# Designs tried in a protein design run: designed miniproteins, single chains. Part 7

Each design is a single chain, and the fold is of that chain. pLDDT is the mean over its residues in the fold that is shown.

## One batch from the design tools (miniprotein)

Design m222
Fold by ESMFold2-Fast:
Structure m222 (fold): chain A 77 residues (1-77)
Amino acid sequence: SVEEELESFLETLSKYLKSLGVPEEEIKKFVEQLKELFKKKDLEGAIKLIEELGKKYNVPEEIVERWILALKTIYKR
């Protein structure tokens, strides 16, 4: 289901950010922002948020690209 795919994506993303030393509170805010963008069906906003966070925490481009692909897949369902 879409809900299960979103939860799996958010869990994977949260674990990765935790491994980079991102504070729990920052991760929670990010997850809530993504959930709100998903409720609004705002794919462009979600992609932009992912790209901005990738730059902020120096996430490798290949990881950011995989996150964007996952979002696009979830939004098509």
Scores: mean pLDDT 83

Design m223
Fold by ESMFold2-Fast:
Structure m223 (fold): chain A 107 residues (1-107)
Amino acid sequence: SLRDKIKELVNKIIDLAKEISRLVPELQPLADRVIKLANELLNATIDEQGPLVRRLREEVAELIQKAKELYDKTKSPEAKKAYRLAVEIARLVDEIADIVNEMRQQQ
């Protein structure tokens, strides 16, 4: 189902955000906000999904920006990996946005 696809994508986002926190503890507060919004999306009504996806995109964009700034400053392999994982989270959020748009068109 479309809801099962959202659940799978959300779980992958949570796992990636946890990995970012392990690699770069300084990014944990931003990663935790991403995890919180991802979890809220699992319990969201159709009307709540759109605003939550938009907020999730904003928080992920901040995570990407901070990871990139840290990598540019330190040249740390851990920061480089965290940046790449944050970009992957953004891609997964875009997949969720497409599914949410499909669900809205059906109802």
Scores: mean pLDDT 89

Design m224
Fold by ESMFold2-Fast:
Structure m224 (fold): chain A 74 residues (1-74)
Amino acid sequence: MKKTVEEIFEEIDKRYEEALTLSPKEMVEAMQRLNQEVWAEVERDNYSPEERAKILSYLGKKQDEMLKKVDAEL
């Protein structure tokens, strides 16, 4: 079943919050897995170019936020 853009954002947010409870190394690994899974889902399912862009931009924003947190702890 194809998820809505909003449902994917909710999954990204949930997994991002879960990752924030981990060590810096585990946070990076969790975000790498999330990135791979979201990319695979977007490629597999029939998302419009606009929906794809929104999802990937949001994912990129969360990755940037995570890297800033990891850098602050290192």
Scores: mean pLDDT 78

Design m225
Fold by ESMFold2-Fast:
Structure m225 (fold): chain A 84 residues (1-84)
Amino acid sequence: GPGEKAAKEAKKLAEKEGDILSKRAAELLLEAIKHLKEGNVLEAEISLGMALISYGVAKQLGTISKEVDKLLEKAHEEILKRLK
């Protein structure tokens, strides 16, 4: 879906840019999406929480590009729609 596409694109771009924290955030968002598809809501929430910590640190350090930030926000929004 659109969240998976955004997270995969964020991972590839962060890797190219050497942004380890945003790459980790994208990988954890992909794990959250996988757990939601499998009905594992608790595991999805744990993965999402870990992703948001890594993402937040990248933003605080200013190591994140505008493109990666936009892609991670889109993936996060799509996951939140599934947790309603």
Scores: mean pLDDT 90

Design m227
Fold by ESMFold2-Fast:
Structure m227 (fold): chain A 72 residues (1-72)
Amino acid sequence: EEKERYKKEIEEHLEKARQALEAGDVDTAIEHLYRAAYLLRKAYKKGLITEDEYNEYAQRIDELLREAEAAR
């Protein structure tokens, strides 16, 4: 349950960040991306996700963060 909840929340924040970027709302996108990164780090530290899962989410977050910061 806890693992599934963390993965769901990370995916939800990633989707909201993507939608915000498409709408031109860069500040909202960055807020969601930082929340996703925070949740990802907590899930990994708790041992809830694998290193491969962590790296996949981290890559997605970093790509969107680079796009958002460049659009500021």
Scores: mean pLDDT 86

Design m228
Fold by ESMFold2-Fast:
Structure m228 (fold): chain A 77 residues (1-77)
Amino acid sequence: SNDEKVREFIKGLTPEQREALMKYLAGQMSQAEAARALGVSPATVSRFKRLSKGKAPEILLEIEVEEGMELIKRAIG
């Protein structure tokens, strides 16, 4: 599904790249700036925006919660 593709793409990004993606989706960063930050073509960034259909922030939150919980479990044992 498109949601699975969006999730897979975000999971492959560094924290800094995830921030750049969210700024782009919020209209705070140009397509060219986001493409440079993510290391992809501007066309790839545009395609991602279309695939996400406004769901990228929710998917990112789910990923960040899951990754945060794993870090806590590893730290506490």
Scores: mean pLDDT 83

Design m229
Fold by ESMFold2-Fast:
Parts: C-alpha cells; sequence; structure tokens
Structure m229 (fold): chain A 84 residues (1-84)
C-alpha cells in the first residue's frame, strides 16, 4: 500500500469524527474510528498515541463487547511498552 497520495484518514479528522459519533451515542462506530486512528499511529511509530486511541475504543466497547474491549486494552499496554 505504498502510494504518493496521502492517507485519506487524517488523524485529526478521525478523532473529531469519533468524538461526534460518541456524542450521538454511536459507540461502536466511534470505537471503529478510534481503532483506525490507532493503526495509523502504529504505522508511523507513534506508539503512545496509538495506545491512547486503543484505550478510547476499549472504553466505548466495555458494555457492548467487553471481550473486545479487553483485547484492545492489552494491545494498548503492548504499544505503551514499545514506547518506553
Amino acid sequence: MEKIEKNPDDPTVLFQEALKLEKEGNYVEAAELYVRLAKLYEKRGDYELASLAYLNAARLLRESDPERAKQLEEKAKELRQKAA
């Protein structure tokens, strides 16, 4: 996936859209955007920001999908250790 074109998902735009969906009560869709944001930060080596984005996704999924939320929290811990 090496292309000259910028990734259409700007981190700032993804964060703002996730916040909007969260305020609208669309927690699953908001969590999906936080996971996308986290993966973009991972690809760039921004492990601290990726960890925070995974934690935001996990928080939104705790009541609807607690198993997935736990997996995202563990992923965030792994990335936090890479940043340290």
Scores: mean pLDDT 79

Design m230
Fold by ESMFold2-Fast:
Structure m230 (fold): chain A 55 residues (1-55)
Amino acid sequence: SSELNEAIARAAEALKGDEEARKALEEQIMASPSLEEAIRVAEEAVRRAEEKRRA
């Protein structure tokens, strides 16, 4: 749970100013079948947001 909360917090910062992407991430986390998958989804969202901003 703390790992998931930290991953969500990092994703929220990475998606700062993009409310639609943030809502989509929250929906994906809620739909995740496991805590481990939810963490991976959040970490992947951070990576994609950073790549998109650098492009």
Scores: mean pLDDT 76

Design m231
Fold by ESMFold2-Fast:
Structure m231 (fold): chain A 61 residues (1-61)
Amino acid sequence: SREEALERIVKEAKDMIEAGKSPEEVVQRALAEADRLGLTPEERFELLKRISELIKDYLDA
């Protein structure tokens, strides 16, 4: 499902952040995967919102 795909990409992003990857690399990889899967603009926006919150939470920790 679309929700399952978004959750998978977000989980990968979280794993990358925990592994010390840069925010730029995390965002670029998520966008590349979204493009590969043909996500809609609305789905891409939701994905970026979730990833931005993960990055913010990590930096604020």
Scores: mean pLDDT 83

Design m232
Fold by ESMFold2-Fast:
Structure m232 (fold): chain A 56 residues (1-56)
Amino acid sequence: SPIVERLVRAADALLEQAEKYPENRELYKKAIDSIIDILKEQNPELAEELRRRAEA
């Protein structure tokens, strides 16, 4: 799904930003959590992978 692909790319970009700018980590985590919630309905496997990566 094009929407799922774009959400995954957005989450990857946010994870990279959280690594580079830990002072903004909480804000990036909130954005990632929103993407995870959307992905849970469409692709629960990808949602769980993103959840694990965000928790690391």
Scores: mean pLDDT 80

Design m233
Fold by ESMFold2-Fast:
Structure m233 (fold): chain A 72 residues (1-72)
Amino acid sequence: SLHPDAVRLAEEAVRKGLITPEELAAAQAGDPEAWDRVVAAISALLHSEFGEPVYRAPVRTTPEEAAAHVAA
């Protein structure tokens, strides 16, 4: 399963219209293209909320890092 913070931020991105619920569902099912869009939306949301560069955010997940998290 994905980290709860990542799921929460992805749902917030859906709520703000940055991604669709279908894209989130596809990303959770392992679609790398959908996952890339979800990660981009989360990164934009974190950058907007904190106003700081998201060089290494606690909940920022690249598709590679997300795949490792799911595979573990």
Scores: mean pLDDT 65

Design m234
Fold by ESMFold2-Fast:
Structure m234 (fold): chain A 76 residues (1-76)
Amino acid sequence: VEEAFREEADSLVQAARGAIEDAKKYLEKGDLQKASNLLVAARILAAGARIGGRTEESDQLLKEVDELGKKIDEKK
């Protein structure tokens, strides 16, 4: 049971990382709306990973989301 939740949490970590990388690309292109939407998705995915026991990875991902969110807000 615990191991199954761990595998799901690992998938959420990977999905969150992908969303953060895509958000960085859209931010570079100046598409603030898409970048912002991807950061919302990444935050939700990272929170899910935390519930599945990936606390350290989740904390790191949420920190990256917050830092990118500040950069997006500076460009608004």
Scores: mean pLDDT 81

Design m235
Fold by ESMFold2-Fast:
Structure m235 (fold): chain A 118 residues (1-118)
Amino acid sequence: MLERLLEAIRATAGEAVAEVAASIYAVLSPELQEVFLEMAERLLRAAERGSPEALRAAEEAVAEALRERGRALGLADAEIEAVLAGYRESLAAAESVGERILVVGVTLKTIEVLAARA
């Protein structure tokens, strides 16, 4: 699964973005690695459908999954809202599905770092 996602990132956002995404994946916990692959596959499938509506629905489904994961890891509501604000801002700047997948990886690592300090 990871190799297929890295190829999709490389094809849509280039080698540098794929290398950063691989590095983020490698430093996530095993549980968050599985969550990342699930969220990334959801975004990739929505982008492959070629529908802006499908992509927006997938982005919102990922936002809800990120909210639930932050809550499950013990983040405060204010921390979850700050993380989701950063996620939405980063998505607004993303020009490809590969960049959107990178945003998910960065957001999951941010949740993990905040949870480890709580």
Scores: mean pLDDT 85

Design m236
Fold by ESMFold2-Fast:
Structure m236 (fold): chain A 104 residues (1-104)
Amino acid sequence: GMGLTIANIGQHAVQLLQQGIDAAQQGDTQSAIDYLQQAYSSLQLAAKLAQSAGLDQTAQLFQQGAQLAYQGLQALQNDGDVQTAIDYAQQAQQLAQQGARIAL
């Protein structure tokens, strides 16, 4: 159903956030940016689909996750602040995991 589709997109975003964190920790700033951009897009899609499906709590969690992923992206692109980017990405990952779990 739609909940399973939303959960799968959310889990994909979790994986992208982890890849972004790993890249950032290894000093691969460009890969970290690319993964965070992909995670942001996936979380926005998951939030939109959840909202359309009437899954209000799931939509809010993915929307908050997207905002945090975007803040992590901004920390890397504008400030070169790797630790702040990792912290935001980890918070986004936790919210994405929660959203995916309750979407089912």
Scores: mean pLDDT 91

Design m238
Fold by ESMFold2-Fast:
Formats: C-alpha cells, sequence, structure tokens
Structure m238 (fold): chain A 86 residues (1-86)
C-alpha cells in the first residue's frame, strides 16, 4: 500500500521532527520520498505495511483530537492523509 502524508502549517521544530521520522522509515527499509515547500512537508511511502498504515491512521486521528484539520482518503491501494496545523 502507498501512503501520501501532507503536513501543512508546520513550525520549524515540527518540520524537523517529521523529516527525522521519515528518514527513520527509510532506514527501516521503506521506500520513502520527502518533498518540502515552505511550511509544507509531503512524505510518500510506496511500500507501506498494514501495520504502518494503521499507525499513520492513528496518528491522524490523534492530531485531529488535538485540533489539527485532518482529511483522510483511501483510493485503491493509496492512503492520502492531509494534516493542517495552521
Amino acid sequence: MKIVLKLKGLTPEQMTGYILRAIGLGLDGYNVKIEIEGDTLTITIENASEELVEEFKKLAEELAKRGAKVTIKEEGDTLYIEIDFS
């Protein structure tokens, strides 16, 4: 399964934290692409396990409970998660 995680309105600290997490996933053997535009970070994971998909869904739900604007869409074998912190 493919995950596309788009994080918007990030502080520099949040940006660094999510980049380090994405690097960690790459070191764990996932096929990870990172794209940065201003305060927006897009993380694409091409070969996500079912466990990783559930972890990202739980992360999105937790961030929504903390007041972030979250959109989740599943289309075919791709999970799209957009999180806006602004």
Scores: mean pLDDT 84

Design m239
Fold by ESMFold2-Fast:
Structure m239 (fold): chain A 76 residues (1-76)
Amino acid sequence: DEARKAAEEAVRLAAEGADALIAGDRERAERLYAEADERAAVVGELAAKGDEEAKKAAEEVLRARAAEAARVAAAA
């Protein structure tokens, strides 16, 4: 499943980006977040076309990214 694979990659990249940002490596965080955004865009496109599995995957990515943003904010 393309949507599921893209979602898993987006979640992983977002977590790695958050780790990099917490460590103070902004350049690495920017690259990882850009890659996460690219994978999330694939999931979003499939969800927009009516793929129910992609819609669930998009919700999971959104929740995971919100959790990582909260983790970064707590570490600041």
Scores: mean pLDDT 83

Design m240
Fold by ESMFold2-Fast:
Structure m240 (fold): chain A 74 residues (1-74)
Amino acid sequence: SKKIEEAVEKVKEILKEMVGEHAEELAEAVRTALVAGVKPESIAAAVKEMLIDLGVPEEKAQETAKKVKEALEE
């Protein structure tokens, strides 16, 4: 639980720079995936698609997803 909370907090901070108010919703989706045992690589791929759907340019979504993956693998 504590490790999941720490990972979710880092992800929220990363996402806040890109999607502001939507960062909390995306971080909650990441928490749900982590609790379900989804691998960091799969979570990062899903985050990239969510960011693109929210209008983030592909290159920035890809870079942000990479940071999310790194935070989850720490």
Scores: mean pLDDT 83

Design m241
Fold by ESMFold2-Fast:
Formats: structure tokens, C-alpha cells, sequence
Structure m241 (fold): chain A 81 residues (1-81)
């Protein structure tokens, strides 16, 4: 999971947004399975996917992942209270 996320960040920084998207999608699947949807790491992966989709011109998917990230952060804030 950590290796996939790190590799995704590297691909994104190299301008390989399609590869970054694929690696972040794989990281998301593993992190959700291991940590659940409401973990800070999962929220981080949602933000990374949104960035990758935006760079690829898929604004609708980018907005979807931003919404998922914000929802995860909101649930974490409620859990802390």
C-alpha cells in the first residue's frame, strides 16, 4: 500500500498522470481494505486521485474524488469530537 502511494506520487511529479492515477487507484483499494474509508491516509489518496484526474482533463471525476476526500475528513473530525 505505501509503496503504491509513493510510486504514484513519483509518477505524478514526473508528469505521468495516467500512471499516477492507476497507482493511486491501487493504493486506494488496499488502504480502504486495511484502514477503512474514514482514515486520513484514504482521504490523502482521494486528494491525489482528484489531482491526477484534473491533470488528465476529467474534471467530473476530479470533483467526485475531492468530495470523497472532504467527506472522509468531515467524518474524522466528527469522530474526534
Amino acid sequence: ADELYREGVRAYNNGDYEKAKELFEQALEKEVAELGEDHPRVASVYYRLAEAYRKLGDTEKAEEYIQKAEEAVSRLTEKLE
Scores: mean pLDDT 79

Design m242
Fold by ESMFold2-Fast:
Structure m242 (fold): chain A 62 residues (1-62)
Amino acid sequence: ELEEKARETAERALEAGLDEELVERMLEELTPSAFVELAAAAQKLGDLETARLAMEVARLVE
């Protein structure tokens, strides 16, 4: 569930043009802070849906 949602979020982020290093770090760490960083980057690019998904996954991570 968590890993699956993180991978889905990563695919959307890469399609939106986010930095591959940032996405890779998020997938390796799976921490709330990593998802929040991804959400902030997506929001800066104007991809509000990817930002929303990243924040939803952040809420599931401890």
Scores: mean pLDDT 78

Design m243
Fold by ESMFold2-Fast:
Structure m243 (fold): chain A 63 residues (1-63)
Amino acid sequence: GPPPLTPEQQEAIENLRKAAETLGVPEDVLEEAIRIVRESPDVQEGLKRAALLLGKAYLERQG
């Protein structure tokens, strides 16, 4: 199975879940954002990329 999540990855994922709920982003986009954080060697860089994905999905739903 995948390696266990670090505390930093767990916090980042919880923050992404809350952001997705607030923005009304679909679950499939949230799961992709979580995958970016899990597979990134740098949690902060992964979180930045994941946040951009959520923001893009939010804006696409508004247009």
Scores: mean pLDDT 81

Design m244
Fold by ESMFold2-Fast:
Structure m244 (fold): chain A 97 residues (1-97)
Amino acid sequence: MSHELKLEMRVGVAEVALAVARVTAKRVLESDLSLEEKIKALEEAIELARKALEIAEEALKEAEDPKVKEMAEEVIKRIREEIERLEKELKELKEKL
């Protein structure tokens, strides 16, 4: 039980990291920063989202509680969807260089 609680906390950390990456990317895209600065900031947001993915995937591997597994799987799905979205935005910005 204490181990599963630690895994739930790790899944929560991944969810927060995803939220930070998403909000940062949105603010960068809506800013008046140069194309080069927007590209760099989006690459950093994608890196944060990938680190969140690693945390959630490690928690899923260690989890034995079905509820913790379901929470981790849902967070992993959301992170993967956001990474795909951010990579598409990054590609569109690079095409403008």
Scores: mean pLDDT 87

Design m245
Fold by ESMFold2-Fast:
Structure m245 (fold): chain A 60 residues (1-60)
Amino acid sequence: SATTADEYFELALQALSERDLERAEEYARKAAALDPRTGTFVRGLIAREKEENPELLAAQ
């Protein structure tokens, strides 16, 4: 189980690579709770993925 912001960040990136936006957002939120800068960066990556692939929003 992840216990640090860096671990949640890695899990969020893995979820993004799998196109699982819901899991990516959950891990980004957990990372932000531990380190706001890491959370902001991951949320930016998620936002870009949503913009490039809007059909993924329907999967949530």
Scores: mean pLDDT 76

Design m246
Fold by ESMFold2-Fast:
Structure m246 (fold): chain A 62 residues (1-62)
Amino acid sequence: SEELLKEGRKLTLRSVGYYIRAVGAEIDGESQSVVDKLRAEAEKLDKKADELYKKAEELKKK
């Protein structure tokens, strides 16, 4: 469970990084395609992190 939590945290931090980059790209007037791609990567990583956190909680209830 600790390893799953560690991987989940890494994915969460990566997701936050992509959200920050998306905001920066929007402020800098980058194309909507670039902003959308960064947001999509952030959302994908966030979802994967959530799945790992749920699995870690299930393992605690053995």
Scores: mean pLDDT 82

Design m247
Fold by ESMFold2-Fast:
Structure m247 (fold): chain A 55 residues (1-55)
Amino acid sequence: MEELRRKLREAGERNGEFLEKRLLEKGKPELAEEVRRGMLQTAEALARYMERLLS
């Protein structure tokens, strides 16, 4: 279960970086930072939810 939480956080961070790069290319750095933060928070919440379901 710890591995699942870590994997979900890593995926969220990677997706956040991917979207941040694209938004920076579009000239929207403020939105890029907001999206990165949101993706990380979503991954954390999902990891907690999944752990509760799999226990």
Scores: mean pLDDT 74

Design m248
Fold by ESMFold2-Fast:
Structure m248 (fold): chain A 73 residues (1-73)
Amino acid sequence: TEAEEYLKKGSELADEGKYEEAAEYFIKAAELEPNTAKGALAYDAASKLYKLLGKEEEAKKYQEKADEIFSKL
């Protein structure tokens, strides 16, 4: 699926140290899979990358999105 392609691209970019671009792809994947475990995991991954970048507000935003979805599963 397109979401799986975005998850793969995000992982590849993260392995290259391109954390901001990787986070963007994980967010795109999550937006394609709203309210699913896959979407929640993608938001969680983006949050962790923003923490590595020192972007605390963005990290919190996406962690809250992930937590809300997980709470409904």
Scores: mean pLDDT 85

Design m249
Fold by ESMFold2-Fast:
Structure m249 (fold): chain A 74 residues (1-74)
Amino acid sequence: DLFKKFDKDGDGYITKEELKEYAESLGLNPTDEQIQNFISLVDDSGGDEINEKEFEELLKKYPDPEEIKKLLEE
């Protein structure tokens, strides 16, 4: 379960910090702007976190981690 690997606290949300840690695990050094742009791409609720539903929609559009990596590089 990929969402549970990101959601370290088990609260049902992926924070900006957890997303940044994931990007760093892929060898990226994203800026706060790049993280915010990525969240804005998937977050339709206007928050600063990604919930499980938004994450499932992201994986539906971008099932390959390499595609997510490219989004974080922009």
Scores: mean pLDDT 69

Design m250
Fold by ESMFold2-Fast:
Structure m250 (fold): chain A 91 residues (1-91)
Amino acid sequence: LSEEEKEKLKEFFDELLKKYDHNGDGKLSLAEFLEFLRKDLKSKLSDEEIVKIWKKMDVDGDGVIDYDEFMAFLSSELDEAEKYFKELLLS
């Protein structure tokens, strides 16, 4: 990721947390992530694809992701559905 893309993704993640995470812990649950993708992005991703993306981000399996996990995922080798998700965030 370029520094410009990282900054845009950080601002995006911060807005996502502002909308869904009212506790200020800097973490997002799977349920909040699913609502975001369906309600805000109106993505064409299936539930199975969304869960796969989530599991790749949630490396410790605790059911929440933070900014570092989110950025690590987007900096990793991505399949076609994962690249589609990344492109939605950068659009």
Scores: mean pLDDT 74

Design m251
Fold by ESMFold2-Fast:
Structure m251 (fold): chain A 87 residues (1-87)
Amino acid sequence: MAAEAAALAAGLRAQAEALERAADIAESLGDLETAAALREAARLAEEAARAAEAGDLEKALALAEEAQAVVDAVEERAAAVLARALA
């Protein structure tokens, strides 16, 4: 349990860092909406990591699912823009 919680926390922190970098890139391109969404996902991933470190795996997984839902919404929006451009 403790080793699994530590591994999950490490993975969630790495995900948060990746999302923060992606948000910085989006902001540099003028996509403030995507930057804000990715920063929200990073915040949720960091909160999930803290929950995992506290041993609250149920809360950690729920917060990780919320972070993933934000990422999925960004990808879905990007796919819709591409579909409209290709129509």
Scores: mean pLDDT 82

Design m252
Fold by ESMFold2-Fast:
Structure m252 (fold): chain A 62 residues (1-62)
Amino acid sequence: TGERNGRAGLEAGKAGDAAGAAASAYEAFQSGHGTREKALEAIQAAARGDAEAAGRYALETA
């Protein structure tokens, strides 16, 4: 289930939607146990206001 959420996060990040990217990364984190580090990187990037980086990490979380 992480792939769809990661993809959605990437698109949100490209659109400058940091909140959307963070939400997608968090959803992927809850679903993907083995990708914890990437999910945390996405959340941290979103917290810094880096929507594009958050989106990329959300995709990698999947």
Scores: mean pLDDT 69

Design m253
Fold by ESMFold2-Fast:
Formats: sequence, C-alpha cells, structure tokens
Structure m253 (fold): chain A 55 residues (1-55)
Amino acid sequence: SMELEKKKEEVERLVVRLYLEGKITVEQANEIGKRLKKVKTLEEAEKLLKEVESL
C-alpha cells in the first residue's frame, strides 16, 4: 500500500541519518535494512520505526 511504502521510506531515511550522525554502525544499518525488507504491514513498519527512533 502507499501508506506502507511511505512508512518504510521514513524508516530508511532515519537509518541513513543515524548512520551519518555516527549513532549506529554499518552492521546495524544493514541489519535494520534487512528487517525492513521483510516488513509487510503498516503495523510492522510503525513498530520498526519506533525501535529505530529509540537508538
């Protein structure tokens, strides 16, 4: 869905920002990216976003 894709983009942008700010490692960024590819619902995307925001 369009909402799911937008939420996934929010997670991707946050991960890139955290990596560039030195708050997460390349290994952490790659692991989150793999998890994001497995996300199939808006609820899963929102949960992952909250987890990444807590880093």
Scores: mean pLDDT 87

Design m254
Fold by ESMFold2-Fast:
Structure m254 (fold): chain A 72 residues (1-72)
Amino acid sequence: SMAAKLARELMEAGRKAYEEGDYEKAATLLSIAARSGALSPEERAEAWRLLGEAYDKLGRHDEAAAAYRQAE
């Protein structure tokens, strides 16, 4: 579906932002992808895990913990 394609593109853009050290952009993009409802269970879990890692890099540890819980 177009929604799933967009969610995957947001996830890849978020991963790239994380790799480039832009953790604010990574958190924004990964949050949208993870909450889209359009990803498979495995893709959703990965998006939430990457979001948690981005929040940890930003020092937002409570939000990171919540994101990691969503990845379970």
Scores: mean pLDDT 90

Design m255
Fold by ESMFold2-Fast:
Structure m255 (fold): chain A 81 residues (1-81)
Amino acid sequence: MSKEELWKEVDAALGIMTLSLLLKAAEQRGDEETAERIRKKLDEAVKAFNEGKYDEAYRIMAEAAREAGLDRVAEQFEKLA
């Protein structure tokens, strides 16, 4: 594994953890619509991550963050895609 590939994997894993925390926050707020949308995108991002498609995982995570109304988080993920 190259150093660049390792960092992409680490960053993608941190992004997945961030989405998991956002999902938990939405569930605690009782925002079931946002929680369901994040859950579906989180599943897609995890699938892309497991396939080694880190850039694709980042794009999915950016979309999930935007759908949750977190434009600043979405912009950060888009920069890494």
Scores: mean pLDDT 77

Design m256
Fold by ESMFold2-Fast:
Structure m256 (fold): chain A 78 residues (1-78)
Amino acid sequence: SREAELEAEIERRGREIEADPEAVEKIEKFVEEQKPKAEEARKEGREEEAKKELGEEVFKLVSELLGVPVEEVRRLAR
């Protein structure tokens, strides 16, 4: 099924990303950049909005790491 194919591709790509020091560094930097944004949103009571913003930023990061347009990443997440 399409779901099984997507899971297999995600697992394979995840292993390729783990093997790439530059990709790992980008992920670590992304996490560090998102921590203060999440903390601020929590203080302001905007956790729901922050979750939507984080989802969009994750789609952009995945798009960059996979070399696929962000719109395609959004379709795969549907």
Scores: mean pLDDT 72

Design m257
Fold by ESMFold2-Fast:
Structure m257 (fold): chain A 101 residues (1-101)
Amino acid sequence: YLEGMKALAAGDYETAVKAFEEYVKKNPDDAEGWFNLGRAYEKLGEYDKAIEAYQKAAELSPDSELGARAYRNLARLYEKKGDTQKAEEWRKKAEEILNKI
């Protein structure tokens, strides 16, 4: 985990991806690990993989600030892909979660 965080901070996104991939294989129910894997994929330009990782993070922690952040990141990525309808759906989910917290 710490290795992946250091790699992200240093801008070494390939090392960050590798570290977080190994981390989530050992800790598959850790929402924060999946969220940071999504961040690393996004920085590397691997948007489809980032979407999958953020969806997993949100599934594991749906009614939390982390889940809301994951939904917001999903909205941004779908907007970047030109899917404005799906981006709006994810923004609404983030708002619903934040209103319940």
Scores: mean pLDDT 80

Design m258
Fold by ESMFold2-Fast:
Structure m258 (fold): chain A 57 residues (1-57)
Amino acid sequence: SDEEEAKRLIEGIEKVMEEKNPVKLRIALKELEENKHLLPEETYKRLKERIEELLSQ
């Protein structure tokens, strides 16, 4: 289901954010953008901004 796919996507991205690996963060950003239709707009924006913040450090 889309809801279960969204949950898995969010959990996967949050794990990658904890690892702080730039290569994995770029891949996570790409996956987030390709699958943004699975997420509420606010959730998408929050995750995107957080990944971009981590990549800027």
Scores: mean pLDDT 82

